# Ledger of designs, part 26: designed miniproteins, single chains

Each design is a single chain, and the fold is of that chain. pLDDT is the mean over its residues in the fold that is shown.

## One batch from the design tools (miniprotein)

Design m935
Fold by ESMFold2-Fast:
Structure m935 (fold): chain A 73 residues (1-73)
Amino acid sequence: SEIEKLKEEGLAEPDPEKRKELVREILKLELEKDPRLTPEQKEKLLRLYELLARGETDEEITEELEKYYEELE
């Protein structure tokens, strides 16, 4: 699978900056493959990971993510 291939690439990658990019790609693919997520939820989660990758956070997106996980229980 694409996710498995990216995981193998990440384990073999000595550059920590490139490893962070591979982790981001894995997260994006995992979110896209989750059938429980609505298109809006996928967009919000992808935006959250983009902000975290830049060293930023969005309080509104964080609250929506918490609500999403509560709905899954």
Scores: mean pLDDT 65

Design m936
Fold by ESMFold2-Fast:
Formats: C-alpha cells, structure tokens, sequence
Structure m936 (fold): chain A 75 residues (1-75)
C-alpha cells in the first residue's frame, strides 16, 4: 500500500531529524505499522511496554507519538 509506505517514510524522516535512537525508532515504527495494519495484539503489547517507560519519554519522543497518531487517526 503506497499510502502506508509514505506514512512510514514520513515518520522515519521526522525521527532522523529529532535524532531518535535506533532502538526507539524500532519501537515507533512497530507502533505505526501495528496501527496501520490494525494489529490489536501488537498494539496491546506496545502500550503495556510504554506504560512502564512513560516517565522516560522525551519531548522529542512525545512529538513523534503525536505525529504518528495524527497520521493514522482517520484511517
């Protein structure tokens, strides 16, 4: 799906601009792909993992999350 691939590329570019770590890039891409594919099991696991780390979210990470949710909100 070209539209999904484009959204993934846009998130990757934003993460590169914000100098997000490779490990965190993987987490954000997993979230985006899970949202785009309606993978509820993966979403549940990611939300559980992120609830444990919520105190460690940087402003840059919060910006990435906001951007991801904005991209997928009306799917």
Amino acid sequence: DPEKEKKIEEVEQLMDELKISPEDKEKFLRLLEALLNNNLEELSELFREWSKDKRHLSPEEAKILSYIFDLVENL
Scores: mean pLDDT 73

Design m937
Fold by ESMFold2-Fast:
Structure m937 (fold): chain A 86 residues (1-86)
Amino acid sequence: EEERRELEEELRRLDEEVERRADEVAAETDEAKRAAWREELERLLRRAIEAELRLGREEELRETMETHGSEEMKRVYEEALERVRA
């Protein structure tokens, strides 16, 4: 139960960081800075997806990817699935 709670707290923090970073990327006009922030966003998304999968939320996450997932998000999701299942 403690491990599950820690994972849920980590996911909540990651979700907040992802939202913040996504807003920064959307507001940035400098291509180089935007690329760097996208890389950071991708790392955060990967960690959040891994946490969701470990919490058993694969079905909910899959639905989110199908409705809102960009090609980049789907790629990160696939990589996270491979790591969690390995």
Scores: mean pLDDT 72

Design m938
Fold by ESMFold2-Fast:
Structure m938 (fold): chain A 59 residues (1-59)
Amino acid sequence: SEKVEKARKVVEESPEAAKAVLAFLNGEASAEELLAALLAAGASEEDAEAFVKELEKLL
């Protein structure tokens, strides 16, 4: 998905967003906390939501 790819680029460019992804996958952060971190790093709401939903499938 283009939206997921755009959010992934934000994660690759932001140490804070990358940390939030790892915390979410380890069960240390909620989906809401991950979404907030992606938005703070410059992801659009649509791209961030698509990315969070994709990561939820891995849990």
Scores: mean pLDDT 85

Design m939
Fold by ESMFold2-Fast:
Structure m939 (fold): chain A 59 residues (1-59)
Amino acid sequence: EEELIERIMRELGVSEEIAREAVRDARAFLEAFGIPLSSPGFEPLALTLAELNKRYAEA
């Protein structure tokens, strides 16, 4: 999880707080649908949410 947060920060240039929110939201989404956090979809979802957050923060 910490590695994913650091990766999001490096690749997207977002703050640690935004990266942590994206990871938290991705986790909540997977848990709501009964998908395990070990799913290969977790990391792409967290990255997508961080990108969306960054784009809307810039609007």
Scores: mean pLDDT 76

Design m940
Fold by ESMFold2-Fast:
Structure m940 (fold): chain A 63 residues (1-63)
Amino acid sequence: RQEVVEAVNADPELRELANKAIEAYEKGDFETADKYLDEIAERFGEVGRKAAEYLREQFEKAK
């Protein structure tokens, strides 16, 4: 969702964690990627949960 992408980009800390999750996934380290997604969901509330769900869906589509 475009709104989720905008929310991630608006918060530099959330954006950095999202980028770390993406990099871990691209390296094949799915366990580390999941840990970053869980951290996003716990630290950033509803916005974090939506961002984590969005990224998890993108990772699943890339398989």
Scores: mean pLDDT 76

Design m941
Fold by ESMFold2-Fast:
Structure m941 (fold): chain A 81 residues (1-81)
Amino acid sequence: EEEFLQQALEDYRSYRRELVDRDVANLEKIKGKEIAEAFRILTEPLLDEATLSADREYQKALNRAMKMTPEEAKELIEKAK
């Protein structure tokens, strides 16, 4: 049972990474590459977390990216260097 739970958590983390890659690609098409890169930076800490809290933070990051300007994205990227 615990082995199945551990596998499910790893599968969920893999799913999260795929979801990020998909959402980054979509954001690049809709909002441009700077906002897509900023979204990737915001979600990087969440990739190894399989919790409801991380799910909520992911949705907040996506909503923030959808409302983000290219100027805000460039500032976020610069600060993350």
Scores: mean pLDDT 76

Design m942
Fold by ESMFold2-Fast:
Structure m942 (fold): chain A 74 residues (1-74)
Amino acid sequence: SEESQRYHDLGAEKLRQGDYDGAIEHYEKAIELDPNYKAAWGGLARAYLQRYAQTGDPADLEKAKEALRKAEEL
């Protein structure tokens, strides 16, 4: 839980810096450690949406939708 919170905080910092790849990596680590971490799923969705806005990659939009569904289930 403490380790999952640490990765979530790192993800949020990367997201603030505009490092969406780094944000995704850290949020994925938080979820790996705690799959029920609602805030980490929300952060992951946000990171994918921001990267989608930059690149237009439809895969990122689908991943954002999946992460948002997971957050809503928790």
Scores: mean pLDDT 88

Design m943
Fold by ESMFold2-Fast:
Structure m943 (fold): chain A 65 residues (1-65)
Amino acid sequence: MMEELKEKAYKEALELARKTGRVPSLDEIEEIVKRIAKEMGVELSPIQVRFIASEALQRLLEEKA
């Protein structure tokens, strides 16, 4: 469950980056994480949302370096 949520969040953040031509902000990725969690019926604390969003952002930055 958690791994699937993380992967979906990363893929949506990557698609947003491709569509906009820029790296999404942490706030934009947090909104993606919240939406996916709601769709999957998963309750996440604010700390978990920020952690997952931060990991996705870091992964995006590393893939482009």
Scores: mean pLDDT 80

Design m944
Fold by ESMFold2-Fast:
Structure m944 (fold): chain A 57 residues (1-57)
Amino acid sequence: HHMEEEKRIKEEVERNKKRQAELDKLAATHSPEDAGRFAYREEVERRKERRRRAKQL
């Protein structure tokens, strides 16, 4: 049960890492203004996730 789920989660985490790397590339390619907006959005999401995870854990 857990074995298959763990494998799927690992694969999805790797895919998400690739997507985040692409976003980082986009932020570097665009102007500082755009990079700032991407960073802001990510920080807000990270804070939201941390709060959610802490509450659910």
Scores: mean pLDDT 68

Design m945
Fold by ESMFold2-Fast:
Structure m945 (fold): chain A 93 residues (1-93)
Amino acid sequence: MNYQIALKSLENGKTLLEAAGEKARDIAAKSPNAAEKTAKVEEFTRQAKEEGDKALEEAKKSGTLEVAAKAQIRVSQLLSEALAYAKALAAEN
């Protein structure tokens, strides 16, 4: 694996994480418990975005594949959590 490819993967993962958060927010806003679900989604997506931003910046500053790989795992975990929440919300509609 190339370091540059790993960084591009991280940028793409960050974009997917943001898109997943937006989708979860949209689903929450259209649900029967919109206010409560939207507040939960906002809390989750804000924290995930901050974690993802930190992981990507640290990978860029380190210049090492090891740090980039760890950042990719972290962003992947955050994306998985966001998608799981969106899936749960969709299942209720």
Scores: mean pLDDT 74

Design m946
Fold by ESMFold2-Fast:
Structure m946 (fold): chain A 75 residues (1-75)
Amino acid sequence: MVEEALERLRKDPTDREAAQVLLDAGEYRLAAEAYEELLKKDPNDATAWLNLAKAYGLAGELEKAKEYVKKYQSL
């Protein structure tokens, strides 16, 4: 599951489904990296901002999670 998601992201860094698989698998830091790549391509993706905040929050990165929630609220 995680390995397959990482292979998909290597081929397409903006693979939204693969990013979601990492988040669901508890790979919070890898999920955060995947959502950051998605947001470089589409900075107005509200769902990606929420999932990035969730990933950092679950990884214990409270300051980053809070910052990304504010970014989502400004969209």
Scores: mean pLDDT 82

Design m947
Fold by ESMFold2-Fast:
Structure m947 (fold): chain A 77 residues (1-77)
Amino acid sequence: MAAELEALAEAHAEELAALEEKVVELAYEAVKEALEKGDLEAVEEALLEAARKAAEELGLDPEVAVRIVEARIEQAR
C-alpha cells in the first residue's frame, strides 16, 4: 500500500514539482504583501487560492492541489 502510493507519487513527481513551482509564482505577490502586514492567515489563504489556480492552468484536480499545499503548510509549522 504505502510502497504503491510512493511509486505513484514518483510517477507524478514532475507534475507535483510543476504544481509547487506554479503555486509559488502565482502566490508570490499576495504572500509578500501578507507577510509585510504580519497576516499569517492571509498567507495561508493566498497559497490555497494559488493552488486551485495552478491546478486549473496545469489541468490537475484543484481538490488534490489544495490538499498537497495544505500538507506543505502543516509541515512548515
Scores: mean pLDDT 72

Design m948
Fold by ESMFold2-Fast:
Structure m948 (fold): chain A 80 residues (1-80)
Amino acid sequence: MTPEVLEATREALRAALPGYEEAVREMEEKDYPVSKLVSFAVALDILAVAAEIAGDEETARRLRELAERAYRIAEEKEKK
């Protein structure tokens, strides 16, 4: 990727991070299907890889934490 694309990726993911955190919180409060929770978690993992490639290790770490949180919600719902 060009340096401009890497910087734009860092800025976009940092700006979107609070929205992803709110989405995971909403998933804890609302009854979302397991398939949607898993799909969202996978998307967060992909975004974490993009953040890591862009050199933003902190945003990548936070995105991975959100993905794990979404996976945990899905796992708990499968038990009920």
Scores: mean pLDDT 82

Design m949
Fold by ESMFold2-Fast:
Structure m949 (fold): chain A 95 residues (1-95)
Amino acid sequence: DHMALIEKALTDEDAAIEVRVLALLGDDAVLEALREFFGNGASLEELRASAAAARAELQAYFAKLGIDLSKLDKEELIEKLKELLKKLEEEAKKL
């Protein structure tokens, strides 16, 4: 249940990272649930466009590191992005 995952993300850091990863990958069910949760303030198309732009930047970044994200399956991509976001959150807490 994507709505239950979003509700959990309000208090659980791991669930918050999972929601961010799925939104970045343009998961329509997660994007629709986020739109419903925040009262349709943004259109689904605007959320998809924002997610697509963020994905393109991540792909370019990883390509510079010699990692081709397009060769990873969806599950491998999700796990790699979760690991990266967890590391970034830990680094941000030190600032």
Scores: mean pLDDT 67

Design m950
Fold by ESMFold2-Fast:
Structure m950 (fold): chain A 71 residues (1-71)
Amino acid sequence: SFDALVEAGLRALEAGDYDGAIAHFEAARAVATTNEQRALALRLIAVAHLNKGDEAAAREALEEAERELAA
C-alpha cells in the first residue's frame, strides 16, 4: 500500500539509506491514487536528495509536487 511504502522509506531515511529511501518513495508515488499522496511522495524524495547533497534533484521533486497540488 502507499502507507507501507512511505513507512519503509522513512525507516530507510532514519537508517541513513538515502538511495533505499528514494526507491521506496518512488514506489509509493507509483501506487498513489490522489494528488496529495503523489505530492507527499515527491516531497519525501526531495528530503532524501537534500540529505545526499543533491540540491538540483530536490528542487525538481519539489517543483513536481507543487504541480500535483496546483490542479
Scores: mean pLDDT 88

Design m951
Fold by ESMFold2-Fast:
Structure m951 (fold): chain A 82 residues (1-82)
Amino acid sequence: MSKDEALEEISLKSLEAAKAIKDGDVEGAKEYLEKIKEIAKESGLIEAGINALKNVAKYAKEQGNEESAKKAEELLKELEEL
C-alpha cells in the first residue's frame, strides 16, 4: 500500500468509526478503530494514525459513546509506544 493509499484508508476508517459511533454500534466502531491502528503501523504513518484516533476519541466523547472513546485512547497509546 502506498502512503497516499494508506492515508485515504485511515480517513475512510475514521469516517466509518464515526458513523458506527453515531449509530450506537460500539463493536463496529472498535473494529474500525483497530483497522486505523493496523494501517498506521503497517504503513509507518504513525502520526496520521494517532491524529485520526484522537479525532475519533473526541467525537465519541461528544456522542456519549464512552466505550468507543476508551478503545480509541487505548489504541492511541499503543501507537505512541512504537
Scores: mean pLDDT 86

Design m952
Fold by ESMFold2-Fast:
Structure m952 (fold): chain A 70 residues (1-70)
Amino acid sequence: SMEEEVVRLAEEAARAAAAGRLEEAARLEEEALRLLEEIKKVASDERVLEIVGRMQEVALSLREAVEAAL
């Protein structure tokens, strides 16, 4: 599903960032956010918040890795 795809992209972004591939991590994060915007058009607000909750830990890890590498 699109929901599983957006979480998968966020997880891949976090792995790329941890490996020092910051450009790839940023691209994957951008793709995940783009899919999230598509989901927002068809899903309830509660379901979107649930997906965002699943991504929060991944997004925090990604941001910390990017900041540490700069």
Scores: mean pLDDT 77

Design m953
Fold by ESMFold2-Fast:
Formats: C-alpha cells, sequence, structure tokens
Structure m953 (fold): chain A 63 residues (1-63)
C-alpha cells in the first residue's frame, strides 16, 4: 500500500500525471480505510487539475 503512494509521489514530483494516477488507482484498490481513500481521491482531483504540489500534500496525508 505505502509503496503505491510513494510511487505516486515520485510521479507527481516528476510532473507525470498519467503514472501518478495509475499508482493512486493501485493504492485505492489496496485500501479500505475511508480517510486514506478520501485523501487519495483528493490527490486524483489535484493531479487532474495540474496542481501537483497540492496532490503531493494529499498523498503524504494518505501515507
Amino acid sequence: MKEYIDKAIEAAKAGNGEEAIQAVSRALAATTDPEQRANLLKAVKAINAGNFEEAIKYLEKAR
């Protein structure tokens, strides 16, 4: 689980939205925690908006 979040953070830092979304999708499939899921979904919204700084903040909260 943390491995997918770490990969998503790396992809977001590189500006690779496609790879970041794929990693978040894997993290979402691997977790049932509602707080983690909420933060991962907020990260997806930030990535889709091109706001990688905000996405990284939510990914760190999901760790």
Scores: mean pLDDT 84

Design m954
Fold by ESMFold2-Fast:
Structure m954 (fold): chain A 68 residues (1-68)
Amino acid sequence: TAEEEIERAKKRIAENPKDAEAWVELGEALLKAGRYEEAIEAYRKALALNPANPEARENLIKAEYKLK
């Protein structure tokens, strides 16, 4: 479930807060759960750690569009 994916991503972040991919996983799980504001925050953290991630950039734009 999306909730299981959220908890898995949070566990990865707790183990390594600088793991950009874990923040991307959290954002994807939050998007799936319809929690768009939280997904935006997760993707912003991912991009702060790895600005060159095109998936995080594209998904951030999609999440922002869903919120509007």
Scores: mean pLDDT 83

Design m955
Fold by ESMFold2-Fast:
Structure m955 (fold): chain A 66 residues (1-66)
Amino acid sequence: MEEELQRIVEEAKQLADEIRKGLLESVDKVNEATQRAAALLAAASPEARQLMVEEIKKGVDEAFKE
């Protein structure tokens, strides 16, 4: 279980970074990253979903920071 949670956190951080970069580059890349994030969230346990959502929110917030 702990190894699986670590892997999911790493994937969530990667997705957050991809969303952040996508927001800076183009709307199309944001859509791709969002679809991938949605698929991973659907497959994840409730605990993993919470961690993934937090990392995704951080990535989006950083992209919109002035």
Scores: mean pLDDT 69

Design m956
Fold by ESMFold2-Fast:
Structure m956 (fold): chain A 54 residues (1-54)
Amino acid sequence: SSLVGEASADGTRLTVTGIESEADLAEAERLFGEAGYELVELDRAARTAVFRRR
C-alpha cells in the first residue's frame, strides 16, 4: 500500500496519508494499532487519518 505516516514532534500524534478505500483504512488501523495508536479523525476527501497514542 502507499500509506505514509508522519509523527508529531512529541510522538503523540500520527498523520497517515494515502487512505483511498476502506481497505486502506483497515490496514492503517491494524498497523498503527499494533504500534499503540488509535484512530481519532478521518478525512475521506483528503484521504488522511489522524491517530493518537493510547
Scores: mean pLDDT 80

Design m957
Fold by ESMFold2-Fast:
Structure m957 (fold): chain A 96 residues (1-96)
Amino acid sequence: MSEEEFEREVKEGIADILIAMGNLFLERGEYDEAIKLYEKAIELVPDNADAYIALGRAYLKKGEFDKAIEWYRKALEIDPDNEEARKGLEEAEQKK
């Protein structure tokens, strides 16, 4: 593995941990803390579809449907076949 590949693997691992921590805050209803962690995951790995899906879910739970739609659309730009992002987008659009 190259040094560049190793650095990317480390960043992806940290992003996964940040998303998992954010999910714990989300389960507790601490949406703003969850959002901060998901945003940090995206800063580390901008092509992480799971982080964008998590942001969409957090904004959906806050009732900010336009923001939820924006984040689910970004997730689908990265992973067009992602069923969770597609379902989240549909739910956010129905509640708008």
Scores: mean pLDDT 87

Design m958
Fold by ESMFold2-Fast:
Structure m958 (fold): chain A 75 residues (1-75)
Amino acid sequence: AKELVQELAELVRKGRELVNKFKDMGHEEEAEKLRTEMRKLASEAVEAIQAGDFEKTREILERLRKVIDEAEKKL
């Protein structure tokens, strides 16, 4: 459980840094899209952790990682 919470925190931090990079580059629309998607997935991950659904939590964390990886490829 602690490891999943730490992974979620790390992914949220990476996403925030990418949002800032997109804003610095003038890609405000892309930054907003990434921020919105990150918020939705992070909220779903928190709910899954609170429900004790660790399999669903891992699936959501993998989706978060893919979103971050796709965003990094656009930089």
Scores: mean pLDDT 83

Design m959
Fold by ESMFold2-Fast:
Structure m959 (fold): chain A 92 residues (1-92)
Amino acid sequence: SPKAREEAERAAREAEKLGAKAEASVEGTTVTVVLTGANVRAKAGAISGAVSAEYAGAEAEVKSEGDTITVTVRAPSEEVAARGAREVAKGL
């Protein structure tokens, strides 16, 4: 979805403002945002955003390993994928 990709890229840009390196990808209705070099604030924001994505109707998974955090948002539709990605961006 173009809108889900736009919101995922926004999440990546917000993470970069916190000093992390970020990569965003969208496959169908699945949005993945990977933060590398993430400090505690960036990790807390990503987790908060993932929780908010669940309230938007998506399923969100968070995996944290060292200074890398991966947020995967799985949505039933492109509209929910975009909303979930937007919530991740707002958390950061």
Scores: mean pLDDT 85

Design m960
Fold by ESMFold2-Fast:
Order: sequence, then structure tokens, then C-alpha cells
Structure m960 (fold): chain A 69 residues (1-69)
Amino acid sequence: AEEVLENLRYLYETSKDEEAKKLLKEAIEALEKGDYETAARYAREGLLKMGKPEAARFLELKLRLLQSS
């Protein structure tokens, strides 16, 4: 979980897309609360806005595995 959280924070800090930043912030807040399903949804949308569909797919899978553990 910590590695995913650090990656989302890095993407938030380095992104120039305001819409993507808003979605990534929602994902970070959800992940910090342990809401992996909401975090996966917002992270996916944010990464899609950044033009990173492969990263979005991979992150969704990682968060789904964390939820099922």
C-alpha cells in the first residue's frame, strides 16, 4: 500500500493537468482511509487523463489485490 501511495503522490506533484491532479488527490485520500475500491476508481481516471492507460490498468490490479487480502 505504501509504495502505491508514494507513486500517487509523485504523480500528483509532477502532473501539470489540473483535472488529473484533482482525481489523484481523491485517490490518495481514499487510499489513506483504506477505501481501495474508491482509490482504484479515482487513480484509474487520473492516469487516463494523463494518457497512461497501461499504468491505470496495472494500478487498478494492484489495488484490487490489496482489497482482497
Scores: mean pLDDT 78

Design m961
Fold by ESMFold2-Fast:
Structure m961 (fold): chain A 71 residues (1-71)
Amino acid sequence: MATLLVELPGVAPATALAALTDLARSIDPSARVRRVPGSGRFEITVAEEAAEALREAILRAFPQARVERVD
């Protein structure tokens, strides 16, 4: 499994959670998305082979997004 840490500047937390969940699940149905308390960031766990496709999808949907792989 791969873990992505995502920040969406200027996007409301509820909207960000819904959008990230939809994007992640469209690429990997087993993907897990959670809000990181106190940080405005989201942690997404996906299959190893799905990580780069998801990163690209997030950056296309949200050009100002910050996406880093943490494992």
Scores: mean pLDDT 83

Design m962
Fold by ESMFold2-Fast:
Formats: C-alpha cells, structure tokens, sequence
Structure m962 (fold): chain A 72 residues (1-72)
C-alpha cells in the first residue's frame, strides 16, 4: 500500500508542477498540432490559439484558454 500511496502522491505533485509550469513555444506548437490533427481546430483557430497561448502564464491558464477558444 505504501508504493501505491507514494505513486499517487508523486503523480499529484507532478500534476501540480506541470499545471504551474510556464508555457513554452514548443509546448504551444505541440498542443496546437495535436488539436489540428484531431480535427478539433482548423487553421484559423490554430492561429488564434497560438496568439492566446503565448500570453498564458501557466499550463493551467493555457488549458482554460484552449477550452474557451474551442467552445466558440
């Protein structure tokens, strides 16, 4: 049970660090490409996402921007 508890705690800590991490241009490019490849964003939406995501202060904010943009 210690191993499972440790794995959960490490996963939660990793998730928090990831969500608090700054957004890099490389990450933006990968996210936008994935959304286009999945058919969730067209070329114009991809350009809008690139502009908005470069101003995101954290991965958490980037996720919020993506969700808001794709709802339009």
Amino acid sequence: SDALARAIAETDARTERTLASPVTQELIDRIVKSLVDAGLADEKTAEELREKLKKAKSVREAIQIINETLKK
Scores: mean pLDDT 78

Design m963
Fold by ESMFold2-Fast:
Structure m963 (fold): chain A 92 residues (1-92)
Amino acid sequence: MDFKEQAEWAETRAKETGDAGDWYGLGLIYYDLGKYEEAAEAFEKAVELAPDTSLGAKAYKNLAGAYIRLGKEEKAKEYLEKAKELGTGVAS
């Protein structure tokens, strides 16, 4: 219902905190809005901040989803493999 308002709040929060979870949340909101390029950027920040964590695994999976939507299948495949490696080791 308030996706645009949530995106604005989440963007401010992520920029202020620099927290991987805040960037991941921003990515989810952009993805739901169909803003796949912005979603990919936010998920890339989340991965950069927490690459070898459960959050990083989720971010890789969603990053792959965003790249599929953008027509970049080769990048999507790479990120899906990274998500599988981390997700299997942390939480399936």
Scores: mean pLDDT 77

Design m964
Fold by ESMFold2-Fast:
Structure m964 (fold): chain A 58 residues (1-58)
Amino acid sequence: SAEVEKLAKEAEEAGRKGDFEKAEKLGREGSTLALQQGDEEAAERAQRMAARGIAQAP
């Protein structure tokens, strides 16, 4: 869904900026919402995007 995609992108951006708490929170929210919608792939993608952003932080 558009909301899950938005949360995943915001999580990646937050992680990339070094806001790890926000990245984890948004990634978890996106993953939870995706699972509630029956989209396991989107849930995994949201978590991976958050982690990817965090890994790219300075």
Scores: mean pLDDT 84

Design m965
Fold by ESMFold2-Fast:
Structure m965 (fold): chain A 67 residues (1-67)
Amino acid sequence: DLEEVRKRLEEKVKELEKKALEEYKKVEVGKWEDLSEEVKKALEFLRWGVANPDASPEELLEQVEKL
């Protein structure tokens, strides 16, 4: 149950990390306007994660599903 949620969360986080890294390169060169709406939501999720370090895997998955 929770193990399946954790595995899905790990896969989603890995995909988000890859996507965030690609978009971070655009931010470094001042291309903020080139960020897609989906990536902006991913950055908001990362901010939420930093603010909620004790969040459960289920809560994290729920936030990821909103992306």
Scores: mean pLDDT 66

Design m966
Fold by ESMFold2-Fast:
Structure m966 (fold): chain A 99 residues (1-99)
Amino acid sequence: GPLAPGPALPPERLRELVERAIEAARAGDIEKALELLREIVDANGDLGALIQFALAVSFLRRGKYELAAETLSTLVPEDMRERFREALLEGLARKKAAE
C-alpha cells in the first residue's frame, strides 16, 4: 500500500506562505522570508528538506547568494521557484546596498 502521507500544509496555506516569502524577500527582509520558508520545511519537511535549508543558510552567511537562492528555491513548489529565486536575489541586492 502507499506510505501514509505525513502532516503537510494545506495547498492554500503553502501558497500563502510562499507568496509572503516572495514579498518579504523582494523587500530585502531576508530574515522574514527565511522564517516563512522554515515554517514550510518544518510542516512538510523530511531530513532532505532540513539539510537543504541549513545548506542554503550557510551559503547566505558566506555571501554565496546565487547558490543560496537556487538551494532555497528547491523548497518551494516548482511553479513558484523562478519567482522566489528572482525575489530573493533582488532582496539580497537591496539588503547589501543598505548595509
Scores: mean pLDDT 78

Design m967
Fold by ESMFold2-Fast:
Structure m967 (fold): chain A 97 residues (1-97)
Amino acid sequence: MREELERESRAGLELMASSVHLIAGRNHPQLREAEERLARVERRVSELYLEGRVDEADRIEEAAAPHVQKSNQLFQQGDLEGARRHLEEAVRAAEEA
C-alpha cells in the first residue's frame, strides 16, 4: 500500500491553499479582494468534487494552480501588484475552464 504517497499529495494541495490565505488575505487589504474571488472559485471546485465532477474540478485546479504559485513567489519578493494580478488571472482562468 502507498499511504505515504497519498499523504504527500494531500499535503501539497492544502499547503498551497493555506499559504495564500495566511499570507495574502491577512497581510494586505489590496490582496484580500483577489483572494476572496479565488476563495469563491475554490468553493465551486469543492462542490464539483462532491458532485463527482472530478475531471472538471481537476481542469480548473490545473488552470489556476500555476498562477497561484506565481502569486505566492511574487508576494515573497515584495511584488504586491504582481501577486494581485496573478491571483486575478487564476480566477479568470478558472472561469474560462
Scores: mean pLDDT 69

Design m968
Fold by ESMFold2-Fast:
Structure m968 (fold): chain A 78 residues (1-78)
Amino acid sequence: NAAEAARRSAIVVARHVAGLPQETARKLADEVAKALEQGGIDAARETFRKGLLDAGVSPELAQRMADAVATVARAEAE
């Protein structure tokens, strides 16, 4: 489903693109999945972007990563 796809994608990019610790990546991914279920794709994208910024990721990279996760979620949502 879209929430699980977004969660998995968020973990992968947070850990392997941004270099964040596993615990931080899982927490951000859980917040993204919850935001997607409660507010849709735009809410999930914004939640991930803000979480990445709070974790010290640059604004440019945070936006690109959030957009990538939103694209995955949109594809899985039909």
Scores: mean pLDDT 84

Design m969
Fold by ESMFold2-Fast:
Structure m969 (fold): chain A 105 residues (1-105)
Amino acid sequence: MKEEAEKYLEEAFKLAEEGIPKLSEEEKEKVIEYAKKALEYLEKGDLIGAAEYLLRAFSVIERSTGLPIVEYAKLALVYAESTKDKEFVEEIIRRAAEYLIKLTE
């Protein structure tokens, strides 16, 4: 399950690398805003809120580009949650949010 979570996260990252350069500056700001919100909820221990805002960030990319990024992000989260390893779920969310911020800066 950890291997599948990592695999789907990597696929989401490839689509983000393709999609983010195609976004308007306003859409890039929304991706950063939602990714930062995901990190804020993560620091508060709210994994549900963190996952919701992470998916909102990916949804900005999908809505603008048509790339099927949200399905891969959801699969990464589902497989991470299936491990029942809270630290691993937190790591997946943190890595995803930080990577989206890095790609949009």
Scores: mean pLDDT 89

Design m970
Fold by ESMFold2-Fast:
Structure m970 (fold): chain A 73 residues (1-73)
Amino acid sequence: MEEEAKKLLEEGIRAYARGDYERAVQLFKKAIELDPENAEAYRLLADVLRRMGKEDEAESYRQKAEEIEKKKK
């Protein structure tokens, strides 16, 4: 489970680097589904959404990541 979530994050990062923003969003959402406490996945999703011009959605996911980090440190 943890390895699968990490693999999805790595694939999402590669998709983002290639400019495949929609694919990156899908992969990061899948990673969040497998590991809902992974703040990095939320931050990466927020960054991709911001690149796509979806500022409000990006801010929502950024705040979610901050909440998770605040609880775990």
Scores: mean pLDDT 81

Design m971
Fold by ESMFold2-Fast:
Structure m971 (fold): chain A 90 residues (1-90)
Amino acid sequence: MDELVERIVREARRLGLRAEDLFLLADIVESQGLNLDSFKKNLTHLPDSVVTRFHDFVVSQFRELTKTLPVGEAHRLLVEALREAGRRLE
């Protein structure tokens, strides 16, 4: 968990995402899953290229989690990690 949170914080900082963006994305992932269109619709203040890059990153992290965890547990852990990363960016 902690290593996943640290990776999310580093990527968010590189791309210029704010704490509020990560909290919003956690809510989106929890309710709507990992749909790029959902990310773009909700992060309208960011360039499409930034949203797409962060989405690709988050999808890659989810794929890594599903190598060792059931899909439902991987999804829950990813949502928790996005929220914790948001708290660390505050």
Scores: mean pLDDT 87

